# Designs tried in a protein design run: designed miniproteins, single chains, continued (3). Part 29

Each design is a single chain, and the fold is of that chain. pLDDT is the mean over its residues in the fold that is shown.

## One batch from the design tools (miniprotein)

Design m9051
Fold by ESMFold2-Fast:
Structure m9051 (fold): chain A 94 residues (1-94)
Amino acid sequence: KAEEILKENPDDPESQLLAARYYLEKGEYDKAIEYFEKALKIGPSAETYIMLAEAYLKRGEFDKAIEYAKKALEIDPNSVRAKQLLEEAEKLKS
């Protein structure tokens, strides 16, 4: 359970990412975004930007999804997932 993970290891970026993924899978995109943003403050990574792009895409916030997918590509230009999320967000916006 996400709340249990966070209670035991609140400052652990892996715990925050695990909680964020749990909320993303449950369709609680606002909570998922909150915990992904907390993970970014501790240690920015292409993977965290990819997950933020996915969460914003699921919320219908295509401009934010594009922004974070581009940030992921700045760190990892060869990320297939980041390229796919960018293309999908641009297609849905247009």
Scores: mean pLDDT 79

Design m9052
Fold by ESMFold2-Fast:
Structure m9052 (fold): chain A 59 residues (1-59)
Amino acid sequence: MSDEAIEKLRKFMKDEGLTVDELIERIKENPEEVLKRLQSYGLTEEEAKKIIDELLKAG
């Protein structure tokens, strides 16, 4: 996962006002919506899927 992908994730979290725990909860409720939202921030589908998988392993 690139540093650019992590920076885009941080911007998404800041704009939405989400903590890591709140983001994990949102992924559990609607993973497809989170995937689409991350892509709107310039992440590829593969990068967004990797982020979701990594966060689910942490929660």
Scores: mean pLDDT 80

Design m9053
Fold by ESMFold2-Fast:
Structure m9053 (fold): chain A 69 residues (1-69)
Amino acid sequence: SLRRELRETLEEEVRLSVEAIKQAVKISLGKKGKLSEEEVKEAEEKLEELNERIAELARRREELLAQLR
């Protein structure tokens, strides 16, 4: 059902958002000199990929909401 797909999409958005926060924390620690430049670059790349996936899920959520109207 559309309502189930919407709930599953929201749950996936939450999971990816938590991972994005983890990468953002690593970037912040790197700016304070607590992580290597290589670790910061890896975290930046992962955050970019996560943000792209979150944007795709947000778009899917909007499409599902339009179907429920």
Scores: mean pLDDT 85

Design m9054
Fold by ESMFold2-Fast:
Structure m9054 (fold): chain A 61 residues (1-61)
Amino acid sequence: MTEGAILSVFGVFHYQQGNKEKAEKLYEKAKSLGASDLADLAKEMKDEPVEDVARKLAEKV
């Protein structure tokens, strides 16, 4: 999995733990690495189980 995909998954994880500011920074970092599509997909799936988000992002990479 690419660094952008990993950061996007960690963004969802932190969002679900209530660390929304940390999640936002992780999404911004993923986008800065050219993974805007993956970060946006992860944000869309932010209320899904983290394992489902990781699987879906792995399919796009």
Scores: mean pLDDT 82

Design m9055
Fold by ESMFold2-Fast:
Structure m9055 (fold): chain A 55 residues (1-55)
Amino acid sequence: SPLAAAYLARMLALVDADPTDVEGLQRITEEALAAGLSRDQVNAILAAVEAYLRS
């Protein structure tokens, strides 16, 4: 989904700039849900961000 890819890119850009910005990450997560992404799509994005941070 182009929408899911856009939110993943925003979350990755945020954690690259400041990996401690928990409030910023939560805000993007809330925006993704409000934009109509499914729970499964949002969970997949968060899992990808978590995997990136562990790398």
Scores: mean pLDDT 85

Design m9056
Fold by ESMFold2-Fast:
Formats: C-alpha cells, sequence, structure tokens
Structure m9056 (fold): chain A 66 residues (1-66)
C-alpha cells in the first residue's frame, strides 16, 4: 500500500522530513531529501489530490525550519 511504499522510500533514501495526511480515507505521504520533495498518494481522486497537497505543504513548512 501507500504506507509501505513511503516507508520503503524513507529507508532507502534516508528522508530528512516525513509527513502524512488522510482526507476521506485517501492517504498521501510527502518526504524531503537533498533539496527535493517526493510525494506518494493512494489515488488520483479529488480527496487523494487534496491529501497530497496538504502533505506537501506540511513538508515545505517543516523544511523552512531546518
Amino acid sequence: GVEESAKKAIKEFGADVYEEVEIDGHRAYAFYKDGKIYVIASDNSPAGLKAREEAIKKVEEKVKKL
């Protein structure tokens, strides 16, 4: 699932920041590594896209504090 993919990416890439968001049962994960934000969403539904945008926003805000 999306969580398994996100955990694998964190382990393999050593992400510096990680955030997850769930909207209407649709989850998205965002993580930061070497100046780039990566995102994994459960699907392309409106709720999944919203979760993706919120996860990215949370990572961006946390990166500003590094």
Scores: mean pLDDT 75

Design m9057
Fold by ESMFold2-Fast:
Structure m9057 (fold): chain A 100 residues (1-100)
Amino acid sequence: SEEEAKKILEELKKLEPSLRRLLAMAKYKGDKELAEEVENVLKKAEEFRQKIEEGKYTEEDLKEAKNLVKKAHEFAEREKQMLEEEREAARKKLAEMKAG
């Protein structure tokens, strides 16, 4: 439905900042495989957005977009995990400086 399509698009938009940050981190670290996978998800999300805005989407497009949302959630979770690891490393370093 159009309402389902709009909800998928809204969810992808909410996840986009996390994916863009993950892409930047992947490129900085030289993780070419991760960078390519994240870029592919971002590209497909943009293609889906255009199809929705034009009203030219199919049931297959909705099915692919649902799979894309799942992949975007996986990447957003990975970004959060990487940020949490950096925060923990910073906390440990700060604790070591306070102890010395």
Scores: mean pLDDT 82

Design m9058
Fold by ESMFold2-Fast:
Structure m9058 (fold): chain A 82 residues (1-82)
Amino acid sequence: SLGVAYGVEAVADGARAVELAKKGKEAEEAGDPRAVALLTAAAIAAIGALLLAALAIASGDPVGAALGAAGAALGAEALAIV
């Protein structure tokens, strides 16, 4: 279903956001000038994950909603790190 597709994308974008946030935080601690770009990319990916998660949940598909919830949790985690 379309809801499952949105949910899968939400999880993928959320996972990417967490990875970028962790790399950005490590770069910030090391004084790497790329830290701002990495943290900005993480925030954008996290917002994307949250929007896709909302679409997955709104689809009415229980599997899509569950994947969307997982993607939202990852997006929130990433935003908490940045």
Scores: mean pLDDT 87

Design m9059
Fold by ESMFold2-Fast:
Structure m9059 (fold): chain A 85 residues (1-85)
Amino acid sequence: MPLRISPEQARRGLEHLEKAAAAVEAGDLRAAAEHLEEFFGVLEEAGVTERLSAEEWLEALRAMTREQALALLRGLRDGVRALGA
């Protein structure tokens, strides 16, 4: 199974993570969850992992502090950079 994503897939993934981070900072956890679903949709398209629903991400984000949610998004961003290299 390929553990790498194309530069275009990495770009799309990073765009969704940036929008998710902006939504978390704005207090819009629903929008953040929708962007995380789209982000994992890109990873599923690349064959890296399966997507979780926006509802599952919303539940997870609500269980986190704002700082924890932003740390998660930074970790995912770093992971995309590693997979896209």
Scores: mean pLDDT 80

Design m9060
Fold by ESMFold2-Fast:
Structure m9060 (fold): chain A 51 residues (1-51)
Amino acid sequence: MVEDVKEYARKLLEEGYSVQEAVDAARERGRAEGLTEEEIKEAVEYAKKLG
C-alpha cells in the first residue's frame, strides 16, 4: 500500500537519514510491494516534501 511506503520514508527521515536515502528506500520498497510507477512517484514526492 502506498501509505505504508510513505510511513517508511517518514520514519527514515525522523531517524536522521537524508532525503535522498528516504527517496531511494521508498522506491525500492514500493517496487518490492508491487506498487505502480505513479504510486512510487507519490511516495517519493511525499518524502521530498517532508525533507
Scores: mean pLDDT 83

Design m9062
Fold by ESMFold2-Fast:
Structure m9062 (fold): chain A 80 residues (1-80)
Amino acid sequence: MEEALKKGLEYYQKGLEAWKRGDYETAAQYFRKAAEYFKEAGNEKLADYYSAMSNAFRYRLQGKEEAADEALKLAEEAKK
């Protein structure tokens, strides 16, 4: 359980580094990994948030800007 939370935070940091570099594909992959580990740790709120972030970046890579904006809005709602 503690290990899953630690892994989630590790992938979250890697996702942020990729995002800062403008590497949305790598950021999406790492945020998806973070979501998987946060779900395993029992934190569904963080899992839903990073899953939505991963989807948003994937939609941007596909040129689906409207779908990406909708996914980001869902991510912001999941924070609450």
Scores: mean pLDDT 75

Design m9063
Fold by ESMFold2-Fast:
Structure m9063 (fold): chain A 91 residues (1-91)
Amino acid sequence: SLEEELAREKAVAPEVAATIQAYRDQLESLPGAPQEILDLARKAEEAARKGDVFTALLILSVGRVIAKRMGYTEEAELLGQAADAVAAALR
């Protein structure tokens, strides 16, 4: 049910925020990471910290596509791994 999905989202939000922060730290350590991609990762972490895990997942998934299209393969892989980790936490 929607209520069960929302309760699960709230329960995993702190763990998801910490996970996104760890991936954001990895992205920020990449010398060529564009500010646009770093800003998307920050917005995803902020969404998760506010309890909006589904929005965080969407931002990470979109960020992966943008990074890949721009040719930032390592950044796209990190965003994809973050998105997969968030999706797994919601199961």
Scores: mean pLDDT 88

Design m9064
Fold by ESMFold2-Fast:
Structure m9064 (fold): chain A 55 residues (1-55)
Amino acid sequence: DPELEKLAEKLKKAYEELNLSDEEAYEISVAVLNALEKEGFEGALEALEEAVKRK
């Protein structure tokens, strides 16, 4: 799924660039997955961007 692959790549890049702890990475992953389930791909991207801004 190209959309899921793009989301996974953005998550990986955010984890690497922000030097997130395992706990911080887990919190972001949970928020993104919850948004993906409720709102789809666009909601998941928004949740990722909001979580990254809070760091």
Scores: mean pLDDT 75

Design m9065
Fold by ESMFold2-Fast:
Structure m9065 (fold): chain A 89 residues (1-89)
Amino acid sequence: EEKEKEELEKLKKEIQEEVTKATAEALRRIGDLETRYIERAQALRKAGDAKGLEELEKEYEEEMKRLNEELVEELKKLEEEIKKKEEEA
């Protein structure tokens, strides 16, 4: 019984580490995307390229939506895995 509890705690910790890694990676990618958008938007504003700025904004919104959807899907899968491990114990 004690060994089974230790093994369950180890599995829960490993899955929690995966959740932490997935969240950190997604937030880093989002931050990188925001930084690139700001830098390019500033350059386009400085050049007076209104059309380029509009296209960049659309690209940014599409990429942000995609990254957010991917993160939500990944976190949901990891949370379900943790719940299953807890219920099986």
Scores: mean pLDDT 78

Design m9066
Fold by ESMFold2-Fast:
Structure m9066 (fold): chain A 67 residues (1-67)
Amino acid sequence: SLEERKQEVIERAENILKTAEKLGDKEMVERAKKLIEQAKNATSEEQVDEIVKELERLDREVTRKIL
């Protein structure tokens, strides 16, 4: 369901937020917070798919910074 997909995306974004906070990267923290807000406000599967793409991009950038 849309609600279940939104909850999964929010959980993933919150995990990325925790990592970004530990890294002290304010820009990545703000991007993660924005994605959580967008996911909470999403009203369609298409909007959730767009958020997932942005989240995957942020996750790659966070991972690259750890390496």
Scores: mean pLDDT 87

Design m9067
Fold by ESMFold2-Fast:
Structure m9067 (fold): chain A 55 residues (1-55)
Amino acid sequence: KPSPEIVERARRLAEALKAQGLVTDEEAERFYKEMVEKATSEADLLKLASKYLTP
């Protein structure tokens, strides 16, 4: 399971994307779950987020 720091970072990132209107509530929740499951580092979080930051 991911570290508490990665979980916190994933939550904040998902909320930021939602606040900026880049994802829906459902997409933000799915994104958060994927980051928590797959990301082991901050670099992984940013890589996953990049799918939603640019087309």
Scores: mean pLDDT 73

Design m9068
Fold by ESMFold2-Fast:
Structure m9068 (fold): chain A 62 residues (1-62)
Amino acid sequence: SLEDEIVKLEVIAGMLRIAGEANRMLAERTGDESLLKDAERLFERAEEIEKEAEKLKEELEK
């Protein structure tokens, strides 16, 4: 169902944010700027998935 798909996307987005934060923390410890870029990409992807979930919510409420 659309409701189940929305929940699934929100969970995936949350997991990507956790991975992004882990890479950010590791970058702070190591000074590796590539890990900061990886974190940025993970956060960006999480935002894209969150936007997809929002569109599905709009369809469900119409």
Scores: mean pLDDT 87

Design m9069
Fold by ESMFold2-Fast:
Structure m9069 (fold): chain A 69 residues (1-69)
Amino acid sequence: MTPYLSPLQSQVALVLAQHGPLSSREIAELLGISQSTATRTLNELVKMGVVERRRVGRTTYYSVSGRTE
């Protein structure tokens, strides 16, 4: 596994950093990608510790994690 972000992973992380917590649907719309692609990319970023997921009501939101240790 590469420790560096792919172009798509980097774009998702930047959008989250700029706009705060976003759902996979909102990220998909902002980047012009499918929701399934957005969800897959977000899951990869969560596994890398770059992004955290949080459930608010019925929607799952994602935000950039500030801690990598």
Scores: mean pLDDT 77

Design m9070
Fold by ESMFold2-Fast:
Structure m9070 (fold): chain A 66 residues (1-66)
Amino acid sequence: MEEAVKLMEEGSRLAKEGKYEEAAKKFEEAARIAQENGDLATAQLARKQAEEARKKYEELKKKEEE
């Protein structure tokens, strides 16, 4: 539980810094750990955050190609 929460916090920090690819990886790891621990609610939230971070990464990549 606590490990998954720390990964969520680190992912949020990375996303705030614009490092969305790294943030997505942290959220994916948090989701995996939460699921292994039976915390399905946290796993669902972490998966949602990973998807949002990936979308932001693709948006940022497209803008930088301008």
Scores: mean pLDDT 80

Design m9071
Fold by ESMFold2-Fast:
Parts: structure tokens; C-alpha cells; sequence
Structure m9071 (fold): chain A 86 residues (1-86)
């Protein structure tokens, strides 16, 4: 739980930095057997026309059991994303 929340907090900070708005955590999980923490984050991206599009990301990280530190973090899109192309 704590590890999954840290993963979500890092994702929120990163998404804010690159221009995503209205960022919320929609799911958190931890699988001790697989050594995985995950967070599902929903955000809005503003288009050039001023419209806001909903996007969803899944953040997944493996951890070392002895230290519970995140390693091999993988971020994947869970929902369709509109590319900001000219």
C-alpha cells in the first residue's frame, strides 16, 4: 500500500510537470508474491483547441523484498491517448 502510494505520487508529479491536469488516483495495488506495486492514474490533457481529453496510465514497479525500494519501474498507457501532433 505505502509503496503503491509512492508510485502514484511520483506519477502525479511527473504528469503535472509535462502539462497534464485534473490528475487523480483511481486504483492502488500491491502483489507481494509477484513483487509488484501498481497505481492507476487518470488525468486530462489539454489540446491545442482548448479541449480536455481524459487519459489513463498504469504505473507498475517491482521491488526488492528486503528493502521495499522500487526498481524496474514501467509506465504504460491504460486508455487511448491523443497525440499532440501539429
Amino acid sequence: LKLAQELADEAIARLKKIGYEDIEVVDLGFDEEKRLAYAVVRAKKKTKSGEKLDVEFIEVARFKPESLKLENVVSRLAAPVVLDIP
Scores: mean pLDDT 64

Design m9072
Fold by ESMFold2-Fast:
Structure m9072 (fold): chain A 69 residues (1-69)
Amino acid sequence: SEKEANELFTKGLAADRAGNLEEARELYKKADELLPSATIYANLGRVEKKLGDLKTAEELYEKAKALES
């Protein structure tokens, strides 16, 4: 549901801001499974880049851009 996706995304943001990057990644992925959005892809891409997965980050940024156009 949209409410469940928003709750997962909010938890992901909290984990991300705390530096818990692996937890943020899992929470953003769960939010994406329920309700994909440009904001989820952009935040997940940033987390993947911080974790060293530059290729996945680039792919996620492209997905975010496609949803914004």
Scores: mean pLDDT 86

Design m9073
Fold by ESMFold2-Fast:
Structure m9073 (fold): chain A 60 residues (1-60)
Amino acid sequence: MKVSLQAATDALLQAVREFGPEMGRRAADVMVTAGLVSREQAEEALRRALEEAGAPEPEP
């Protein structure tokens, strides 16, 4: 079953706030791999979570 963009954003926001932006990116990748969200939804959710947390984009 697919989760909503809002639910994905909330989950990634918590991950970014608690563990930092790299953990948020890893969580987004896991959600795509698990089939919970599309790649586009995961990227949008991570972008929103980073903006709300006031964090920079994760560096490679």
Scores: mean pLDDT 76

Design m9074
Fold by ESMFold2-Fast:
Structure m9074 (fold): chain A 70 residues (1-70)
Amino acid sequence: SKEEFLKRLEEGLEDAGIPEELKKKLLDLAKELLKSKTFEEVGEEVALEFVKWMDENNLTADQVKELAKK
């Protein structure tokens, strides 16, 4: 379900130590996209947004892989 997807995403971001501001931004993006897009499309968009943040913070790709898992 959409709610389960969002909660799983939130837990993953929290466990990875992602800032609350970014976590809320990614969750809000996912909520909006889930209204009309598939889980695959939502995952792609969320991953792209997270990659932008990683570029600014010089993080490894490990967290992106977690978000890309279906």
Scores: mean pLDDT 70

Design m9075
Fold by ESMFold2-Fast:
Formats: C-alpha cells, structure tokens, sequence
Structure m9075 (fold): chain A 80 residues (1-80)
C-alpha cells in the first residue's frame, strides 16, 4: 500500500467512526476518538516518517474538531 493510500484509508476509517458514534454524547465521542487516535498514531509511527505522522495527527485533530461542531448542531450532520 502506498503512503497516500494508507493515509486515505486511515481518514476513511476515522470518518466511519464519526458516523457510527454520531448519536453519542460529545464526551463519549471524544473518548472513543482519543482511543482510536492513539491506536492509529502508534501504527503510523511504524509506517510513516515523523513529519508525516505529525501532518496526519494535525489532519485527524482538524477532522475531529469539525465533527464535534456537527455533534453540537446535529441537524447539520445530514447535509454531509
């Protein structure tokens, strides 16, 4: 798997996690994301350069911030 394919796969898996947990309280969704994030970053450190791990981390945090905003305004989630 190429580096780009690996990153895209991780982002897709993270987005699916957001959809699966959309009806949870924000605090519970945060906990689930943190566990998922820790697992992914541990694995990514073995496959990606340190710079790419940092970039992936920044992307995942940004995606999660957007997801939290949607959880606080659930009616907007169906527009995605």
Amino acid sequence: MSKEEYIEKILEETRKLFDENKDLPVEEAVKRFQEHFKKIIKEAKEKLSPRDVVILSMILVGDFEGYVILLENPENAHLL
Scores: mean pLDDT 72

Design m9076
Fold by ESMFold2-Fast:
Structure m9076 (fold): chain A 85 residues (1-85)
Amino acid sequence: SLEQFKRDLAATLQRLVDRLAARGVLSPEAAERIKELVDKMQNASLDEVIEMLKEIREIVRREGTPAADDIEAFLDFAIEELKKL
């Protein structure tokens, strides 16, 4: 279901952001913005979640973290799965 997908996605992104911030490869400002988007996802529509994931992808790309390509691939996969719902 969309609600279960949003919960699993939010938990995954929250864990990822905390790890990147702890390693010093994600700025506090970027980490805070991503967490705000993740919190908003719980009450968001399908289209709003897709737009939030696109914004997270742009933030990750701009930060230039060593895992940026892997994170972008994960987000692109999540967007395509959401489009099938």
Scores: mean pLDDT 84

Design m9077
Fold by ESMFold2-Fast:
Structure m9077 (fold): chain A 56 residues (1-56)
Amino acid sequence: ETVTVAVRRRPGESDEEALQRAIEELEKLGYEVVDARVLTDPATGRRYAVATGKKK
């Protein structure tokens, strides 16, 4: 029922743009967005947009 999507932010992409992509991915699958956040991987320094959705 709960699905999490993580999208890596590209160099030319803002945090908000990466977050929007993660949200759109969940919505296309028919999931309702429950939470969305940008995280930095402490091991690599890479930024990820993480969105969690629940089946309607």
Scores: mean pLDDT 79

Design m9078
Fold by ESMFold2-Fast:
Structure m9078 (fold): chain A 73 residues (1-73)
Amino acid sequence: SLGEEFVKKLVEEAKKVIKSESLSEEEKLKFKNEVLELLENLVKQSGTEKDFERLEKIKEELEKLEKEVKAKE
């Protein structure tokens, strides 16, 4: 597994950044992409099928949140 606590902290930080009212859309997207790239690299190196499924779910959750925030702004 991908260090469950570490992944949870990264995802929570990404969600906080996406929900931030003081950051530009460009900075939010950059941070989100950096988090996803880090997680993708970890999964590619030593991830199980379950880790790939969790990564897909994380991508969907972050994309959904980004769309919700953009709809309100």
Scores: mean pLDDT 76

Design m9079
Fold by ESMFold2-Fast:
Structure m9079 (fold): chain A 69 residues (1-69)
Amino acid sequence: MEKELKEIEEKLLKDIEELEKILEELPREVQEKLAKHAEELAEKAKEAGMEEVAKALEELAEKIKKILE
């Protein structure tokens, strides 16, 4: 089960990286919703023990906030 969690975590990290590449192309409203969801998912990821995914999601939310400034 630990091995399965690690595989999911690696896939999520890659998905987050791909999403970061297209952030500037997304509509502002979508970016705002994504930042909010990323913060909520980061909290859930911490509860699940996926600390690296949680950190990546927090960084994603911060990057979106900087784009929206």
Scores: mean pLDDT 79

Design m9080
Fold by ESMFold2-Fast:
Structure m9080 (fold): chain A 70 residues (1-70)
Amino acid sequence: MSAFEIAAERSRAHFASLSPERQEVLREVGRTLREIGDGLDKGLALIAEGLKNGDQKKIDEGRALIKAGK
């Protein structure tokens, strides 16, 4: 199996161990994150770079992009 298949299997097993209420919340969050898309990808890249370098300004810029969704 690919790395994605292994990760999906483990994630599915963990998800199945959660209560139905927590599973529903995770599905809703997942849908919202997919809909945000482009802004989230750019925001996450900035946050990752800021965390790696200790640059608070980049973290703040990344968070602003995620919040704006663009």
Scores: mean pLDDT 67

Design m9081
Fold by ESMFold2-Fast:
Order: sequence, then structure tokens, then C-alpha cells
Structure m9081 (fold): chain A 65 residues (1-65)
Amino acid sequence: SKKEQLEKLAADGAEVEALKLGFETGLEAEGSYEIVDDETARVTVVAGDVRRVYEVGADGTATEL
């Protein structure tokens, strides 16, 4: 279903962006996501004092906020 696809995209996006931020900072990074609606999820990644937020669409589009 679209909801399952969006949830997987958001979960995968959180993991990938956390890994990238971890490599960039040399710190332990955490990724999390929330489903906003059937078409949109929000991904947040944090490493130390660095926080980044992304909007993830069901079409696979990701935009940094």
C-alpha cells in the first residue's frame, strides 16, 4: 500500500541521513521519522549540536527544511 511504501521510504531515509551525518561529524547520529499524511513524512537526524530535518514524499522526493 502507499502507506507502507511511505513508511519504508521514511525509515530508510532516516537511516541513510543518520549514517551520512555520522560520517560527516564523526559523532553518533540518530535518525527518526514521523508520518504526516498519506503522501508526506518528516525525517529528523541529530548528531551532537547538528540537527537536520527533511520532508519525504511518497514519490521518493526528499527536501531539506
Scores: mean pLDDT 83

Design m9082
Fold by ESMFold2-Fast:
Parts: sequence; C-alpha cells; structure tokens
Structure m9082 (fold): chain A 119 residues (1-119)
Amino acid sequence: SLEELIKIVDELIADLREFKKKLESYLQNNDIEGAIKVLEEFIKKLESYIQKLKELFPDDPIAQRLIDLLQGLIDYLREAIKEIKENPERAKEVMEDVIRQLDAFIAGLEILREELRKR
C-alpha cells in the first residue's frame, strides 16, 4: 500500500540520518577503519531495503525508482570504500564527500515522502 511505502521511506530516512551521524563521529575521531566498517554494514542495510521493496511492491514504478536510487547509492559507497583503501591519504576527503552525498540523498527522499503523502 501507499502507506506501507511511505513507512519504508520514513525508516530509510531515519537510518540514513543515523548512518551520517556515525560516519561524522568516526571521521572526527580520525577512525578511518571504523568508518569503512560502518560503510560496509550500511551497504548491506541498503541491499535489505532493495529486497524488501522488490518483495512488497513488485511492478510499482515509484518503488522501482527508489530501488534504482538505492542501487546508485550502494555503487557510490562501494567506489568510495575502494578509493579509501587504494589511496588512504585521501580517506578524509572521500568521507567528507560521502557525508555531502548522504545529505543530498536524504533531501531527495524527504521530497519523495512529501509527494507520496499528497497521493
């Protein structure tokens, strides 16, 4: 249902905000290995959201758009982890870019949530 989709978007926004806060804390403490672990764990969480959306909302165009956006975020986070591992001297810069991208993603989801509530 539309209400169930809105609930999933609300849960995803909350999880992204918590993830961002944890990542900022690890970055502030210069704990790059801890930050990588949190990124890897969050990729698994995002994959779980994709699976849930596929199971609950097969053939829903809005759910498919959200799945595509989540897959894009997963791909971006995987590349960020790879870049940090290959170029550790750039880890702080890459993590700051991840935090900025999370802010943009959260803002996009908040707009989607508002659009869904109007339907």
Scores: mean pLDDT 88

Design m9083
Fold by ESMFold2-Fast:
Structure m9083 (fold): chain A 87 residues (1-87)
Amino acid sequence: STEEILKLLEETLKKVEEAKTQEEAIKVIRETLRKLVEMATANPDDLAALAAANGVQEALNLAEKGDLEKAIETLRLTVKLVREMLE
């Protein structure tokens, strides 16, 4: 559900903001991406899962390039996007 995806994204954002290393942040983002891809694959009509997976993938790409600040910003924008989909 969109509510489950939003909760997962908010928990991920908190864990990434609390991460002490780039490696820890990347690990959290990768785990969340895996779960979102699994959700999108299980329900292809779930546009929230697809949108969330795309946003988290972009955040992962930024974190792997060393831009953790932009990765966090991208996660915040993804949370906002999915939250708006609940309307």
Scores: mean pLDDT 86

Design m9084
Fold by ESMFold2-Fast:
Structure m9084 (fold): chain A 72 residues (1-72)
Amino acid sequence: MSPEELRRLIKEVEEFLAQLEEKVKAEIEAIKNDPSLSEEEKQALIEKLNAGLAKSREQGEALIKELEEKIA
């Protein structure tokens, strides 16, 4: 893989994580504003979304680090 391809992949991962964070924030706000959900249901859904985002961020950061090491 060329250094240019590696830089493109890093950018794609960064953009994916940024889009995912925006989507999760929007979903959390929708959950908070949903009158059909109980506070218990809202808490469980928000916790699940935050856990998923944290895992994706961790995996994305690890991949970016690997790609950066290949460029160096």
Scores: mean pLDDT 84

Design m9086
Fold by ESMFold2-Fast:
Structure m9086 (fold): chain A 64 residues (1-64)
Amino acid sequence: MDREIAERIRRLAREAAEARRAGDEEAFARKVSELAQLSGLLNDGEAPPPVSFPLSAFDREAAP
């Protein structure tokens, strides 16, 4: 249904990973914030984004 939101999330995740590699913490933080907000919209857009969302899925820096 929300294909645009889903695609934007994927794009932001990719750009966040790129910013992380470039060492741009500010850009990374901005992308992550946008991702969190869009994640809330994906979850029916009424509830805030979950605090336990594992962003390591695309960054893969944190070991389990």
Scores: mean pLDDT 64

Design m9087
Fold by ESMFold2-Fast:
Structure m9087 (fold): chain A 69 residues (1-69)
Amino acid sequence: MSEEELEREVNEAMVRMMIAVADILASRGDLEGAIEALEKAIEYGRENGLDEELIKEAEERKRKYEEEL
């Protein structure tokens, strides 16, 4: 595994973790915190050139939680 490959895997794991944290926050009634976590996930994913599907998942979850506010 190269440094570049490791960095990509770490960055993908970070975004997935942020999405999971957002889901936990939303389940506890913290919709504002969930949206904030998803905004950070989307920004991080875009800045690090991550998979569009992963970014879209975060965007879709953010939209859902915004509708629940």
Scores: mean pLDDT 82

